# Designed miniproteins, single chains, continued (3): the designs that were tried, part 42

Each design is a single chain, and the fold is of that chain. pLDDT is the mean over its residues in the fold that is shown.

## One batch from the design tools (miniprotein)

Design m9440
Fold by ESMFold2-Fast:
Structure m9440 (fold): chain A 93 residues (1-93)
Amino acid sequence: SADAEAVAELQARYEEAKKTGDVKLEVEIVKESFELAEARFEEEAAKLPEEEKAAMRAHFEAKRKEIAEELAKYFEEEKGDKESAEEIRKFLA
């Protein structure tokens, strides 16, 4: 599917960014991955009854916050890039 191809392309780009040590490219790919995830979520949520949409959205927002904190910690602690960590925190807020 087009979505599977988009995910595969993002994974290949992320692997290359890690291989070359391009932290700014890693941040860009992370942002693109979240935009793709949000688009998929909105498409699937649109098919659900209102009560189920609310529950699914609450779960998505909780997971988004968890992943944002893990990614910010990764960039700050493992990559030593506090600027990239802050950029991820702002993007995912």
Scores: mean pLDDT 80

Design m9441
Fold by ESMFold2-Fast:
Structure m9441 (fold): chain A 67 residues (1-67)
Amino acid sequence: ASEGGGGPVPRDEKRTIYATTADGAKAEIEVQNGEIIKETVSGPNPEAGKRLLEALRRAVEAQRAVE
């Protein structure tokens, strides 16, 4: 929500990351304040979709772990 009129605001904004494959598999992650708040997988191949989701999760956790 971005309609406030003052106060402390974190640097980390809500963002959506997604990935797809040639076979139509898709994974989406919503991240807010460094936390994964939503995960979505779609497409005809659940294996590929879950692999994409795991890749996105690892990217997010790696970002938190480096410092």
Scores: mean pLDDT 71

Design m9442
Fold by ESMFold2-Fast:
Structure m9442 (fold): chain A 68 residues (1-68)
Amino acid sequence: MLTEEEREELKALVEEAKKRGILTDNQADMLLRMIDEGRAEQAAIALYLMAKRKGDTELAERVRKLLE
């Protein structure tokens, strides 16, 4: 389970991914809803996979650290 600080960091990473074009607006909104609904770990896994798929290894590693 992610801490409150880790959830806030994950929300910031979702917004960063949206700015970088890794996520569409709809995808970012979906992940933010998942975090608020207590599915933050699932949201982090989804963001990690999307970042890897887009080749953003720096963003993927930042997300991976939240899953440790």
Scores: mean pLDDT 85

Design m9443
Fold by ESMFold2-Fast:
Structure m9443 (fold): chain A 93 residues (1-93)
Amino acid sequence: SEAEQEAQRAVEEARRKLDELVKKGIDNMKKAAESGDIEKVIETGKKYGLEIAKVAQEYADKYPEARDEIFRLAREAMGKLKKAVDEYIEKAK
């Protein structure tokens, strides 16, 4: 259906936005770690984690048929951010 096609396009768009947020979050965490600012690494992880949740919720609300796939992408993105937080906390010490 047209709605299913729109949902598939929405998943692809959400994936791009989530990937961009992960990249920006990791880049900013890296800069914080290079400055020795462990608090800023943690705050950056939280900030981008919330933005990922917001994007996922917005797309899931608009495209309920794609909700499961969108939330799967969000969990994957959040996992990458969490791993990066743990890594850059260690490197900042």
Scores: mean pLDDT 88

Design m9444
Fold by ESMFold2-Fast:
Structure m9444 (fold): chain A 75 residues (1-75)
Amino acid sequence: SAQQQFQQGQELFKQGKYSEALVQYANAVHLLEQQPQPDLQAIAEAYENMGRVLEKLGYTDAAAGLFAKAEELRA
């Protein structure tokens, strides 16, 4: 489920497994977007966590883009 992918991403991030965390968050977003009524708040939260991962990996501009997408979904 999307919740399981999201939680796995959080645990991997806590362990410093940033690339693996990014994959789990991306899978969570994909599953949420496949819902008939996508939970925009949950998708935004996943994008924010993906941005944090990218910051840890040194991709600051890519991270900023994901934070912007999250803000847009919350508007």
Scores: mean pLDDT 86

Design m9445
Fold by ESMFold2-Fast:
Structure m9445 (fold): chain A 80 residues (1-80)
Amino acid sequence: SEEIRKILKELEEKAKQNPEYEDVLMYVRLAASWMSGSPTDEQIEEAAERAKEEVREMLTNPSVVEIGIEAIDRIAEALK
């Protein structure tokens, strides 16, 4: 999907400027892979929720967490 590639590219550019976004990019890429492999909208949502929980648990900067969660939600909607 062009939209998914755009979202990932936006995060890649942020990660080049701020290393804190490298971990977010890793989790968002993993989430995108899991969601893209999901055969139903329900399973896409389950993968998105699991990925968002991982972002909330593993990352401590609230602004970085928010960007990660937004990216995961945008990718989930683009796959439905």
Scores: mean pLDDT 82

Design m9446
Fold by ESMFold2-Fast:
Structure m9446 (fold): chain A 90 residues (1-90)
Amino acid sequence: EEEYKKLVEELQKAMAELDRAIREGNGPAALEALRKAIDVVEKLIELYPDNPDVRIAVEILKEHLDRVRPLLTPEEYEALKARIDELMKK
């Protein structure tokens, strides 16, 4: 429970940072925030693989990747897409 709560709070913070970076057009900040969100979701899948809220979080990351695409280099976008696609397969 304590670890789950901590990871959910870290994810919420990363998603808030991502939304702000997208609004400000800040590519480097959007990249860092999305990377943090992916790292947290990877850990949530590892520890709580059967939690449906974790699967919803992966879908939200995919939607945000599409929104951040214009702020990223092609290489950064493809790297993040590959990570999210891997999470979808778990």
Scores: mean pLDDT 84

Design m9447
Fold by ESMFold2-Fast:
Structure m9447 (fold): chain A 61 residues (1-61)
Amino acid sequence: SMEEKIQRALEALDAGNLDEAARYVREAFKDIDPATAEGLARLIRAGKVDEVKAALQRLLS
C-alpha cells in the first residue's frame, strides 16, 4: 500500500539509505501524483532529509 511504501521510505531515510528512500517514494506516488514523487526524490538526492521526513509524516497522520 502507499502507507507501507511511505513507512519504508522513512525507515530508509533514518538509516541514511537515500537511494532506497527515493525508490520507495516513487513507488508510493507513481500512480497518484508522480510530480510529488519526483519532487521528493530530488530533495532526498539534495540531502534535504528532514524536509522529506516532515512531508511524509504529515501524510501518515
Scores: mean pLDDT 82

Design m9448
Fold by ESMFold2-Fast:
Structure m9448 (fold): chain A 74 residues (1-74)
Amino acid sequence: KKEIEEIIEEIKEVIKQIPTPTPEQQQIKDQALAHVEQLREKALSIEDPEEQERILKTLKEWLEELKEYLEKLK
């Protein structure tokens, strides 16, 4: 559970770092943050270790994609 919470927190921090000068970009960012909160609730409700591992893998992949996106903006 702690590992999932830590990854979700890191994902939120990365998303918050994305600049949103336009309303369209702000909407996308808000949707992404809402999606992360839904994933947190779902992931923390899972008791099956196999399902937890699958969600952890998905979260790690998404975090990597977000970090790459931020790097390209620099």
Scores: mean pLDDT 77

Design m9449
Fold by ESMFold2-Fast:
Structure m9449 (fold): chain A 72 residues (1-72)
Amino acid sequence: DEVKEWAEATGVSVEQAEAAFKITEGDEGVAYLALRALRASDEDVEAALKKLEERKEAYEKFKKAVEEMKKL
């Protein structure tokens, strides 16, 4: 199960990883970035977010994924 592997890699719960995949509609790059951002904001995450902000739709999905994961 790819979702479980991502949860283990990022240190989030399986429920949080499933929510991220659902909200990002299977956009793996955006979902994975959301999982990483939920745990910690490091320089690599911040650099990726600046690039994502140039893609309005992807950035909105990212923000929704982080917000829904925080509710779990």
Scores: mean pLDDT 75

Design m9450
Fold by ESMFold2-Fast:
Formats: sequence, structure tokens, C-alpha cells
Structure m9450 (fold): chain A 98 residues (1-98)
Amino acid sequence: SPIDEAIDRLVELSEKLRDLVNNKSPNEELRKVLDEIEELIQEMRDAGLISDSVAENLLKALDEAKALIDTDPKHAAILAESTITALIMYLTVQRKAD
């Protein structure tokens, strides 16, 4: 289903974030992963998998994470992970309701 595909993509992005933090990867690589998460949220909104209000709240949280990349990349990654987790939980509930 489109929801299961979205969850799988979110899990892959979560794993990428963890690897970047554990390997102390450059901030530019962290920014690329956060950009991929943003793109996926926008794709899910456009596909009708999430509401505009849910998308806007998640994008706002992700913007806060992006703002921290250059000053506190570990905190930025934690906020991005929280955004992914919230979205996976939301999609899991939607999948059960459908």
C-alpha cells in the first residue's frame, strides 16, 4: 500500500540519520537527509496520505531541526528522528483505520 511504502522510506531515512550521527558525518550530509525527509512529507501531502495541517506541523519541526545543523547537529538529528517517529505513528494509525 502507499502507506506501507511511505513507512518503509521513513525507516530508511531514520537509519541514515543514525549512521550519520554515529559516524560524525559532515553537516552537509545531515542537511541532505533532512531535505529528503522534507521532500517525502511534501510527497505524502500531495498524495493525500497526510492532511495539510499534519504536513505543516511536521515541516515546521523539520525546519527547527535544520536551523540547528550548524550549531548542534546531534540535537538537529534528534529533532528529525522525533519528526520521523511521529509520522510513522500517524501513518500506522491511518493504516489500521483504512
Scores: mean pLDDT 85

Design m9451
Fold by ESMFold2-Fast:
Structure m9451 (fold): chain A 82 residues (1-82)
Amino acid sequence: MAKEIAANALSALDGTIEALKAAGAANPEKRAEYEALAEEMRKLKEEVKKYYELSKEDPEASSQKMADILAKAIQTRQAIES
């Protein structure tokens, strides 16, 4: 479970970062905004790795945190693709 959630969250974050890079290239006036969001997504990748390690001690709480990060990555990508 935790391993699967971590993998899904990291994949979603990578996809969102690539979408933000593409959106910034297509709309230079919003590039700084998209770069800031991409930096936030990169920091969340570090948090996913941290929570995955913590899932060895507290699998339920850590899995919830990783699921929240996954949802945020998906929502961010949908917002820039809409």
Scores: mean pLDDT 83

Design m9452
Fold by ESMFold2-Fast:
Structure m9452 (fold): chain A 74 residues (1-74)
Amino acid sequence: MSLEEEFEKLVEEIKELISQLSDEKLKAMYESMLKRLTERFKEALEKGDEEEARKILDKVEMLKGLIESELKEQ
């Protein structure tokens, strides 16, 4: 699986998790974070910076963990 494919899969999973949140402010915050990370990832790919793209992928993975934790605390 390419970095781009791994990223798209994580984005889909995170969007699904965000949709399960009951707090509209928390939804907006996580959607904003995901959008910013998506923009940064696309910029890294555009520049051919695989190292930066991989670091952003790690940050997206961490964001997924944060949202999963939030859903358990609901």
Scores: mean pLDDT 83

Design m9453
Fold by ESMFold2-Fast:
Structure m9453 (fold): chain A 85 residues (1-85)
Amino acid sequence: SDDIRTYVSIKLELVGAHTLIDLARRALAQDASPEKRAQLIADLENEIARLDELIETARRLGYDDLAAELDRARAELRAVLEELR
């Protein structure tokens, strides 16, 4: 069904969010350049905005567990963003 396709699509987007979190954590550990930090800040802000939309979509479709996974990933993105600022 279209709802199952949407579920799978959101799960794939969640993999992208976790990859970005890992990249940002590595940059923090390696004391990345100001230019690299600025790029990561922009990428993190864009990903947070994307997850905001996906959380609303998951909630609308009744995928409460998926919405909770997205909310946890968004919290991790926000935490790393504040460390890079």
Scores: mean pLDDT 87

Design m9454
Fold by ESMFold2-Fast:
Structure m9454 (fold): chain A 85 residues (1-85)
Amino acid sequence: MAKERAEELKKRGERIIPLAARKVGEELGLSEKEQEELAKKAIERFNESLDKLEKAYEEGKDKEGVEEALKRTEEVLRETEEWVK
């Protein structure tokens, strides 16, 4: 379950994060190249965080905390997706 949820969140993040980076970068006066670099780094960090949550869940460490973190991540992505529309 945690692996499936992490993969779903990675897929959603890959779609949503570039849109958020563009919107933020546009407001901050960043170039298109800087916006792309921001998105790439954000996706890498996001995926690394999800990999750590999946590993913690599989190792049986703080399963409750991992579930809360996954739920929070889902909420943040949903809010971000609505914001970028």
Scores: mean pLDDT 82

Design m9455
Fold by ESMFold2-Fast:
Structure m9455 (fold): chain A 88 residues (1-88)
Amino acid sequence: MIEKEIEELRKKLEEDPTDGEAWYRLIQALKEQKRYDELGELYEKIADLSKLGPLVAALYYWNASYWYRKAGKFEKADELYKKAQELL
């Protein structure tokens, strides 16, 4: 059930990466399932979007860092936190 929801939300974002509601729902679904590494990856992908300004990119890299740390990926979390600071 939740796996189908996550897959459907990922497909929506492949079709329209600017769908903010789909991004929000996917984030909530991954949080509820404690899939913190996928949350980190999702925020990192948002931050890497070429149309974002440095402040917005930094915010998303900080979020990615937080979720990677929750997933136990401490080196990756530290890397992205530093990357966010360098954008400011």
Scores: mean pLDDT 78

Design m9456
Fold by ESMFold2-Fast:
Structure m9456 (fold): chain A 64 residues (1-64)
Amino acid sequence: SSIKQSLLSALDLNKKEKISVQAFWTLISTFRLNQDQQEYLRSLVGDREEISLELARKLIESLP
């Protein structure tokens, strides 16, 4: 739960409507997500180059 709150707070610092998938992965790499959480997020992002901040927040909130 604390890691989700930290990720959401970090995402809130990006006042842009969209975030590049590269920037999103850079953000996530600063946090200690386990392998299952990382694979889960990768499966939902897929081959996208950009995602909305709303989608990014939903993905983080949906982490197990």
Scores: mean pLDDT 73

Design m9457
Fold by ESMFold2-Fast:
Structure m9457 (fold): chain A 60 residues (1-60)
Amino acid sequence: MSPGEQAAKRAREGGVAVGRQLGPAAGATLSRMQAEEALKEGDEAAARGSYEGADEALRL
């Protein structure tokens, strides 16, 4: 995987893990905050992964 693909995967997995432990709303909120920070840093791959993680956490 490219570094961007690895960053996106890690961000997505992190959001889902938080959702499983703290509940869907908490996982989604934290993942969206991480996505916004990644966008400020110009890391679009990490931002995309974090948004995907937020959506997946909400489905838990």
Scores: mean pLDDT 75

Design m9458
Fold by ESMFold2-Fast:
Structure m9458 (fold): chain A 82 residues (1-82)
Amino acid sequence: MLEEKVEKALKEFEKILNDPSVTEEEKRIAVDSLLEFIKSLPDPELKQRALEKLKEIVTKSPYLSDELKQEILARIDEAEAE
């Protein structure tokens, strides 16, 4: 159940990142919301896998600026360290 919710959240986020009509500020807000959700997960293994999948989604996105990619990846790295 919880793992399915994580997978759904990641898929919705990928759609937001790959939508060229969504602003960079809206993409930042989506990252913030998703990271807070992932950080709230009680299972450390699920949390780690979710962060790894999020990192892959961000690195593979052709619709993010290089600056925004670096910003998001740095925030994911910070979340992984916690």
Scores: mean pLDDT 81

Design m9459
Fold by ESMFold2-Fast:
Structure m9459 (fold): chain A 97 residues (1-97)
Amino acid sequence: MIRLGPGGLALFRRYGIESSVLSFQEFLEFLSRLLLDGHVLFDGKNNTSTVVFPDGSVVTVDDTSISSTIDAILDWMAEQGWISEEDRQLLLNYLNS
């Protein structure tokens, strides 16, 4: 189970999530929606990915791979206190299982 900080809960409420505790599957569904809603821009010329969060925060990654983009999203969310560093590590382990 993933526990959201107040900022993370506010972010997730935009996608219909009202619980501060999510399953790994629910969290991955949120990430899939974030990626598919056009919040990720891939620039093949510069080999960069840009992620725009619903609060207007922007993260640029010097890689176009989905794996690097997901890692950067999870790192940013942990840095903002939206998820814990422990939950970030658990999510990465789950994705690699």
Scores: mean pLDDT 74

Design m9460
Fold by ESMFold2-Fast:
Structure m9460 (fold): chain A 95 residues (1-95)
Amino acid sequence: SMELELIQATVQVHTASTVSGLNSIEKTASEQEKEEREVFEKALELANAGKVVEALDLLIQHYEKVAKTGDAQTSAQAQKMVATYRELKERVQKL
């Protein structure tokens, strides 16, 4: 399915870009940044293995946590990410 391939590619690109961004931090990473890296690396591994729904669930869970603990701006951005990944998950489940 072309839709599944596009969603898988989207998850792969987003997770790989986030990992690359975290690796570009010049200062010693905080414990939160290390936890975020582990989540995104695991999501990328799942997406590469074709486990797209599992990868999306991990990303949704991470951003739901960020939405609950962040400031107003961080929470708003995290809520948008949750909505985006939930939409992608629903599209995958319809395939």
Scores: mean pLDDT 79

Design m9461
Fold by ESMFold2-Fast:
Structure m9461 (fold): chain A 90 residues (1-90)
Amino acid sequence: FTVPEGSAMLTGESLRRAVALHRAGRTPEGERLTLDVLTTASPEEAAALAEAIEAELRAAGVEATVRVTIVSPEALSAELERLIAEYKAE
């Protein structure tokens, strides 16, 4: 499979953290949440995406740092396949 240009996804670790936040309703005190996002977007779009995600998390009462990495569509597809394989292994 191939993802469209401009696609974005959370890494497996960041997805687990997002699920934990949903259950807790906020980030635990003393822990700083870091979310890693992969995207095929341009640098300008990637920067805007990071700011938008951080703003949404702050509005939900979560203090987080968002890292956006620009990758090829093939690399994004490979990461998604790894995430699916990891989920199946659990």
Scores: mean pLDDT 66

Design m9462
Fold by ESMFold2-Fast:
Structure m9462 (fold): chain A 69 residues (1-69)
Amino acid sequence: VKISKEEFKKLAYELIGKDGTSGPFSSLLSAEEKADVDGLIDKIYEQIKNNDLSDPLAKFFKTYFENKK
């Protein structure tokens, strides 16, 4: 996926919110994930970059970005 970490973070914050509650897909996050949104975003970005899609969230974000033309 040809997306920079900066672009990924911006899109992820739009989807889940910087606080993990304000985004349209914030309901996908557990309470633990909402407590560390930045760590979650960094983890998912590395998983997508390495094509590790075993995590449902990583698969969701990759699919979402591929569908945003």
Scores: mean pLDDT 73

Design m9463
Fold by ESMFold2-Fast:
Structure m9463 (fold): chain A 73 residues (1-73)
Amino acid sequence: SAIQKQIEQKEFEINIYTIIYNSTQYVIDRMKASPNPNQDLIAQQEKDADKIKSYIDKLKGQLDALKSQYNAA
């Protein structure tokens, strides 16, 4: 069904952005572990990570709505 296809597409997008988010967090952690960490660059990366997290949360909300529609009688 069209709803099933939309659910699968949202799940795929969430998985991709979750990988990107985790990779960004890994980079931030590595930067913080540096002997002389660049605080301005870390703050910029954290801001970008927050945007990715917000987008993932939006996608999850949309996925929950689609699943509710699919499971409704």
Scores: mean pLDDT 88

Design m9464
Fold by ESMFold2-Fast:
Parts: C-alpha cells; sequence; structure tokens
Structure m9464 (fold): chain A 119 residues (1-119)
C-alpha cells in the first residue's frame, strides 16, 4: 500500500504561499495526484483552513513538494499540514498530516507527524 508523510511546511504570509514537503513510499497507482491542505488550530480547539494546494502529479516514490495559497499565518500559530494521495479516479489512496508551531510569518515550520496511513 502507498504511504504519505508530511515532513515540513514552508510558509510565507507576505507572498501568500505555503509549500509542503511530502515523502511518498509503497505502491503508488498510475496517474496518482498529490494535494495539500493547511489548517490553523484555534485556542478553543477548533481548526480553520488557511491554505491548500491543488492536485499535482505524484512521483512513484520519494520526495514531492506541493505549493498553494496561504492566508493569515502569524508567529505562534499552531498549524496542521496534510497531504492526500489520490488515484486517477479521485479515490483517496493514502493520507498524512503533521502539526507544528510557526516561529514567524515566513520560514520553515517543523512538523511532528499526527497521521500517516493508507486509504
Amino acid sequence: AARVTVTSLDVDAAAGTATLTVDISGAVPAGATLEGAVARQNADGTSEMVGGAAPAAAPATGTATVTGPLHGVAAGDTLYAGASLLGADGTVVATGAGKGVAAADAGTVALTQTASGGG
């Protein structure tokens, strides 16, 4: 089965962009795509979507990056970064997610893995 791990998140609030670095392993189906999502955790324990990346072609295995829009990240924000590997038919094959705290409104957010698995 395929597996996905989100290893880092780079944020740039001034540019309005987020870039996820994703490790892919196992059996990736032909025509697979990789998409990303970024959510901010609020103080009340809820979360809101602050960014994402449209589906892009996935490598068979190895490291991929996905880049998309980002809105309103600041230093001290708790962020979740997730990635989904989709089959050619749009079926979720694998997902991964990490959690980290932004040190600034721009730069690399170190992630602790919170979810990883097959679909």
Scores: mean pLDDT 78

Design m9465
Fold by ESMFold2-Fast:
Structure m9465 (fold): chain A 94 residues (1-94)
Amino acid sequence: SAEAEAERLLQQGRRHYEEEHDYEAAARSYLQAVRLAPDSPAGRRAALELVRLLMENPDALPREARVAYLQEVVALQPADSPAAQMAREMLAAE
């Protein structure tokens, strides 16, 4: 059920991003998917989509929230994953 709920949150994040252009809601939904099932395909995909969203839309979140979300991706994803690598590069630029 955690994997199924992470998939639901991933799809909700995509709707917020693509259909509603609500980047804050999209980022929150993606982060919840990562937190719930970080090692699932949905959680890994949500982490990558979250980091890409924040890279393309740096003002989508206040700086403190953006930094906190990127730090959680680094903590919850494998160090060699694309999401964790991108998040570390973005944090180094802060």
Scores: mean pLDDT 89

Design m9466
Fold by ESMFold2-Fast:
Structure m9466 (fold): chain A 104 residues (1-104)
Amino acid sequence: MRETIIEQLRALGVPESRREELAERLTEAYKAFLEKPSIVTASDLAAALQEVGREAGVPEAAVLTGFMRLFLETLTLKEGKISEEEFFETFRAAFELIRRRAAA
């Protein structure tokens, strides 16, 4: 899980020295949001994604697109239950949306 998120951070352009810390923070923030969706956990997830965007030099609008993908995914889940494979696919899809938006 961390390794695949680290690769997504690398693909966005996050500096190597920041990738492990940000991957851990992002993973923890998203798991907390899935388990207990709230304004607080959504805010923590948004803050982690904004820091990733700043380190990667991507526009805030691109970051927001990724956040919205993660947010919409949580609304379709029952009680925050998600497989490791689904978790990985959700992150990959969100980061692909960020990359496509940043490239436009």
Scores: mean pLDDT 72

Design m9467
Fold by ESMFold2-Fast:
Structure m9467 (fold): chain A 95 residues (1-95)
Amino acid sequence: DLAKKLAEELKENIKDRKIVKYDLPDLSKEQLEEIARKVGKILEEEYGLPTSLSSTEFIDPDGKRVYVASVSVWDKEKNLVGVAVLSSVHDLPPP
């Protein structure tokens, strides 16, 4: 399970303030948000780590649509200690 694997990787690297990036082709914005939500839930419920989620979309310099979902991990003192970034790149249909 990708969400469990990503949560475990973030938990193991939290002390190093690591940014973990995953490119997930052919996923919708909703699918990326669902994976990010599952990662956050695992981190909060199984590891007791506070999380926050964000998502955005933009058009890259090549005219492709990019969906991004991220999970930020915080310590008990509200310091940011890790981030997972999930992205999916889609070709736009011709006009």
Scores: mean pLDDT 76

Design m9468
Fold by ESMFold2-Fast:
Structure m9468 (fold): chain A 62 residues (1-62)
Amino acid sequence: SAGQEMLRYMARQYAAAGEAVGAERGPAEALRERGLGYSWIDEEKGKELLAQADELERRQRE
C-alpha cells in the first residue's frame, strides 16, 4: 500500500540519519539508529543492527 511504501522510504531516511549520528556520537548510536529504521522494511536486519549496537555499548561499559 501507499502507506507501507512511505514507511519504507522513511526507514531509508532514518538509516541515512544514523550515519550522521555516528559521526557525532559514535558507532553504537549509528547502528541503533539504523536498526530502528530498518525494522520497518527488514525486521531481521533491524534486529541484527540493534544487537550490534547493544554489543558495542556493552564493550564500552566493560
Scores: mean pLDDT 70

Design m9469
Fold by ESMFold2-Fast:
Structure m9469 (fold): chain A 63 residues (1-63)
Amino acid sequence: SEEELEKELEELEREVVRLAVEGRYDAAAQLLFDKAEEIESENPELAERLRKRGEGLLENSRK
């Protein structure tokens, strides 16, 4: 359901932010990529947004 997905995305957001603050950009990006793969068939637009955000985090890890 949309409500369940929203809660999962809120939890994902908290974990991604936590990992990024710790400098673990690769781990944060991987969480986003994994979630994008899970939801791609049901919500390809959201999956694309999650992938782009993960790519941005990887760019930070390369600096």
Scores: mean pLDDT 81

Design m9470
Fold by ESMFold2-Fast:
Structure m9470 (fold): chain A 89 residues (1-89)
Amino acid sequence: AIEELRKVAREMGLPEEAIEAAVKAAEHFRKALEALAAGDVEAALEHYKKAGEHLLELARALAEQTGDPSILEAAEKYVAEQLAALEKL
């Protein structure tokens, strides 16, 4: 699964730094979902925060590569809104 994500991202022409950030984000999102399924909201929030940090690393790399700062702005807004929603649980 993770190796397939790396392969697809490389085929899309993403730099290795962005691929690694995407993989780390996906892994922490998976762990957050597993924690939620187990009823552990605190562990889910911690993994979601880490996933968000890696998503922002990916968005920054993409914004730099494309010259489009709206990519990073959209990712920052998304992460903030998702964390605020989860913290209300």
Scores: mean pLDDT 78

Design m9471
Fold by ESMFold2-Fast:
Structure m9471 (fold): chain A 61 residues (1-61)
Amino acid sequence: SSDTDYIQQGSNGQPSRILNPNALSLEWLTYYLSQLSPEQQKEVLAQLSPEKKAAVEKRLA
């Protein structure tokens, strides 16, 4: 297109979205989840395999 697109990035506080949390390393998942609210953490954890969820929960505890 010939339109002038504008890109507005959210502030650093804006909730980030993980498209496939199972594709992330355990370390990255733990770090990312530590930056999220409890509600967002629960949502992401629900998308993980049982094995990965248990490992991440161990790291977060």
Scores: mean pLDDT 66

Design m9472
Fold by ESMFold2-Fast:
Structure m9472 (fold): chain A 98 residues (1-98)
Amino acid sequence: SALERELAEEARKKLAEALRELAKKLEPIHPELAKALLLLAEAVEEEKELSEEEKEEVRAAFEKAKKNPEAVKLLEEMKEEIKKWQEEKQREVEELLA
């Protein structure tokens, strides 16, 4: 439906924006993870798959990030923000369909 497409597009834009904001915060503390998040944001925004090389770069950056408590905290905060946004959007959709 048109509503499902619009919601999916809003979700992609919100995720890409959150990834870019997180990358900006991480640049001074974990540059490799910041770069990986920008690659993910670009892929999400353009609806494209990462290359095999980019996928390995992203995996390596996330694996290294697990050893940095500040990076882990920022990643978890972003995940909670996205989850809250999704729950709020789901409520709005349910109200529209009721």
Scores: mean pLDDT 80

Design m9473
Fold by ESMFold2-Fast:
Formats: structure tokens, C-alpha cells, sequence
Structure m9473 (fold): chain A 95 residues (1-95)
């Protein structure tokens, strides 16, 4: 499925951004989260059948930006979220 291939490409880009967060400043982490939100919003438009999963990810990322969580805590939650999306891509490829 071309939709699954696109989803995999988006998730691979999100993973690269998470790795960048590990050496980033607090301000840079928030900027990277904002970049992830825009990528996921675009993905929701391009793959309407998967829009719910992307919208759920955007909601979590917005909640992290609005939270009083530390940089380290934000990275943990973003890493976990991307991990869930990676598992979802794997499951879809098996279906």
C-alpha cells in the first residue's frame, strides 16, 4: 500500500527528529516537537484513512508543549509515541 509506505517514511523522519532531541537544548526540543506536529498534520491530510492515528499523535505533542514537563520528560514521551507509531507501521505491513 502506498499509504503504508508514506506512513513508514513519516515515522522514519520522526525517529530521526527524536534522536536529534537527545543532544538538543530545551528550546530546540520544543521546536522539533512543533516540526513533528506539522509533519503529522500533513500526513493526516495525505492519508485520510489513517488520519485518526496522526490526529491522536498531534494531540499528545500539543499537550507536551503546553505541559510543565522537563526536556527529559518530553523526550521520553515523544520517543514512546514514535515507538507506538513504528509498531503500528509494522502491524499494517503484516496485514
Amino acid sequence: SSAIEYYEAVVDELRALVESMKTASEEQVDELIKQMIEMLKEAAKKIPELSKIFENAVRLLKELLESDLSKEQKIIWVDAMVGVLEIHVTVLKLS
Scores: mean pLDDT 89

Design m9474
Fold by ESMFold2-Fast:
Structure m9474 (fold): chain A 80 residues (1-80)
Amino acid sequence: SDIIESLGLMSEAVMKSALSTQSNEKVAEGLLEQAKKEKDPKLAELLKKAAEAVKKGDEEEAVKLMGEYTRLKSELELKR
């Protein structure tokens, strides 16, 4: 839906901003700490994959994975 797509784009913009203002190491560490606190295993896996993409310098993949994380999180919250 258009709403989920808009949320994904905002998450992608936030990731791009973080990668521009912080070191890749700090961004990856932040993503791994969020993954440890995440209760849903699929959401945790997306955060871990995003951290690996950041460590590899693959900013496009990291942004894409954060978009997927935001979409899945929104879908899970709608099923509450």
Scores: mean pLDDT 73

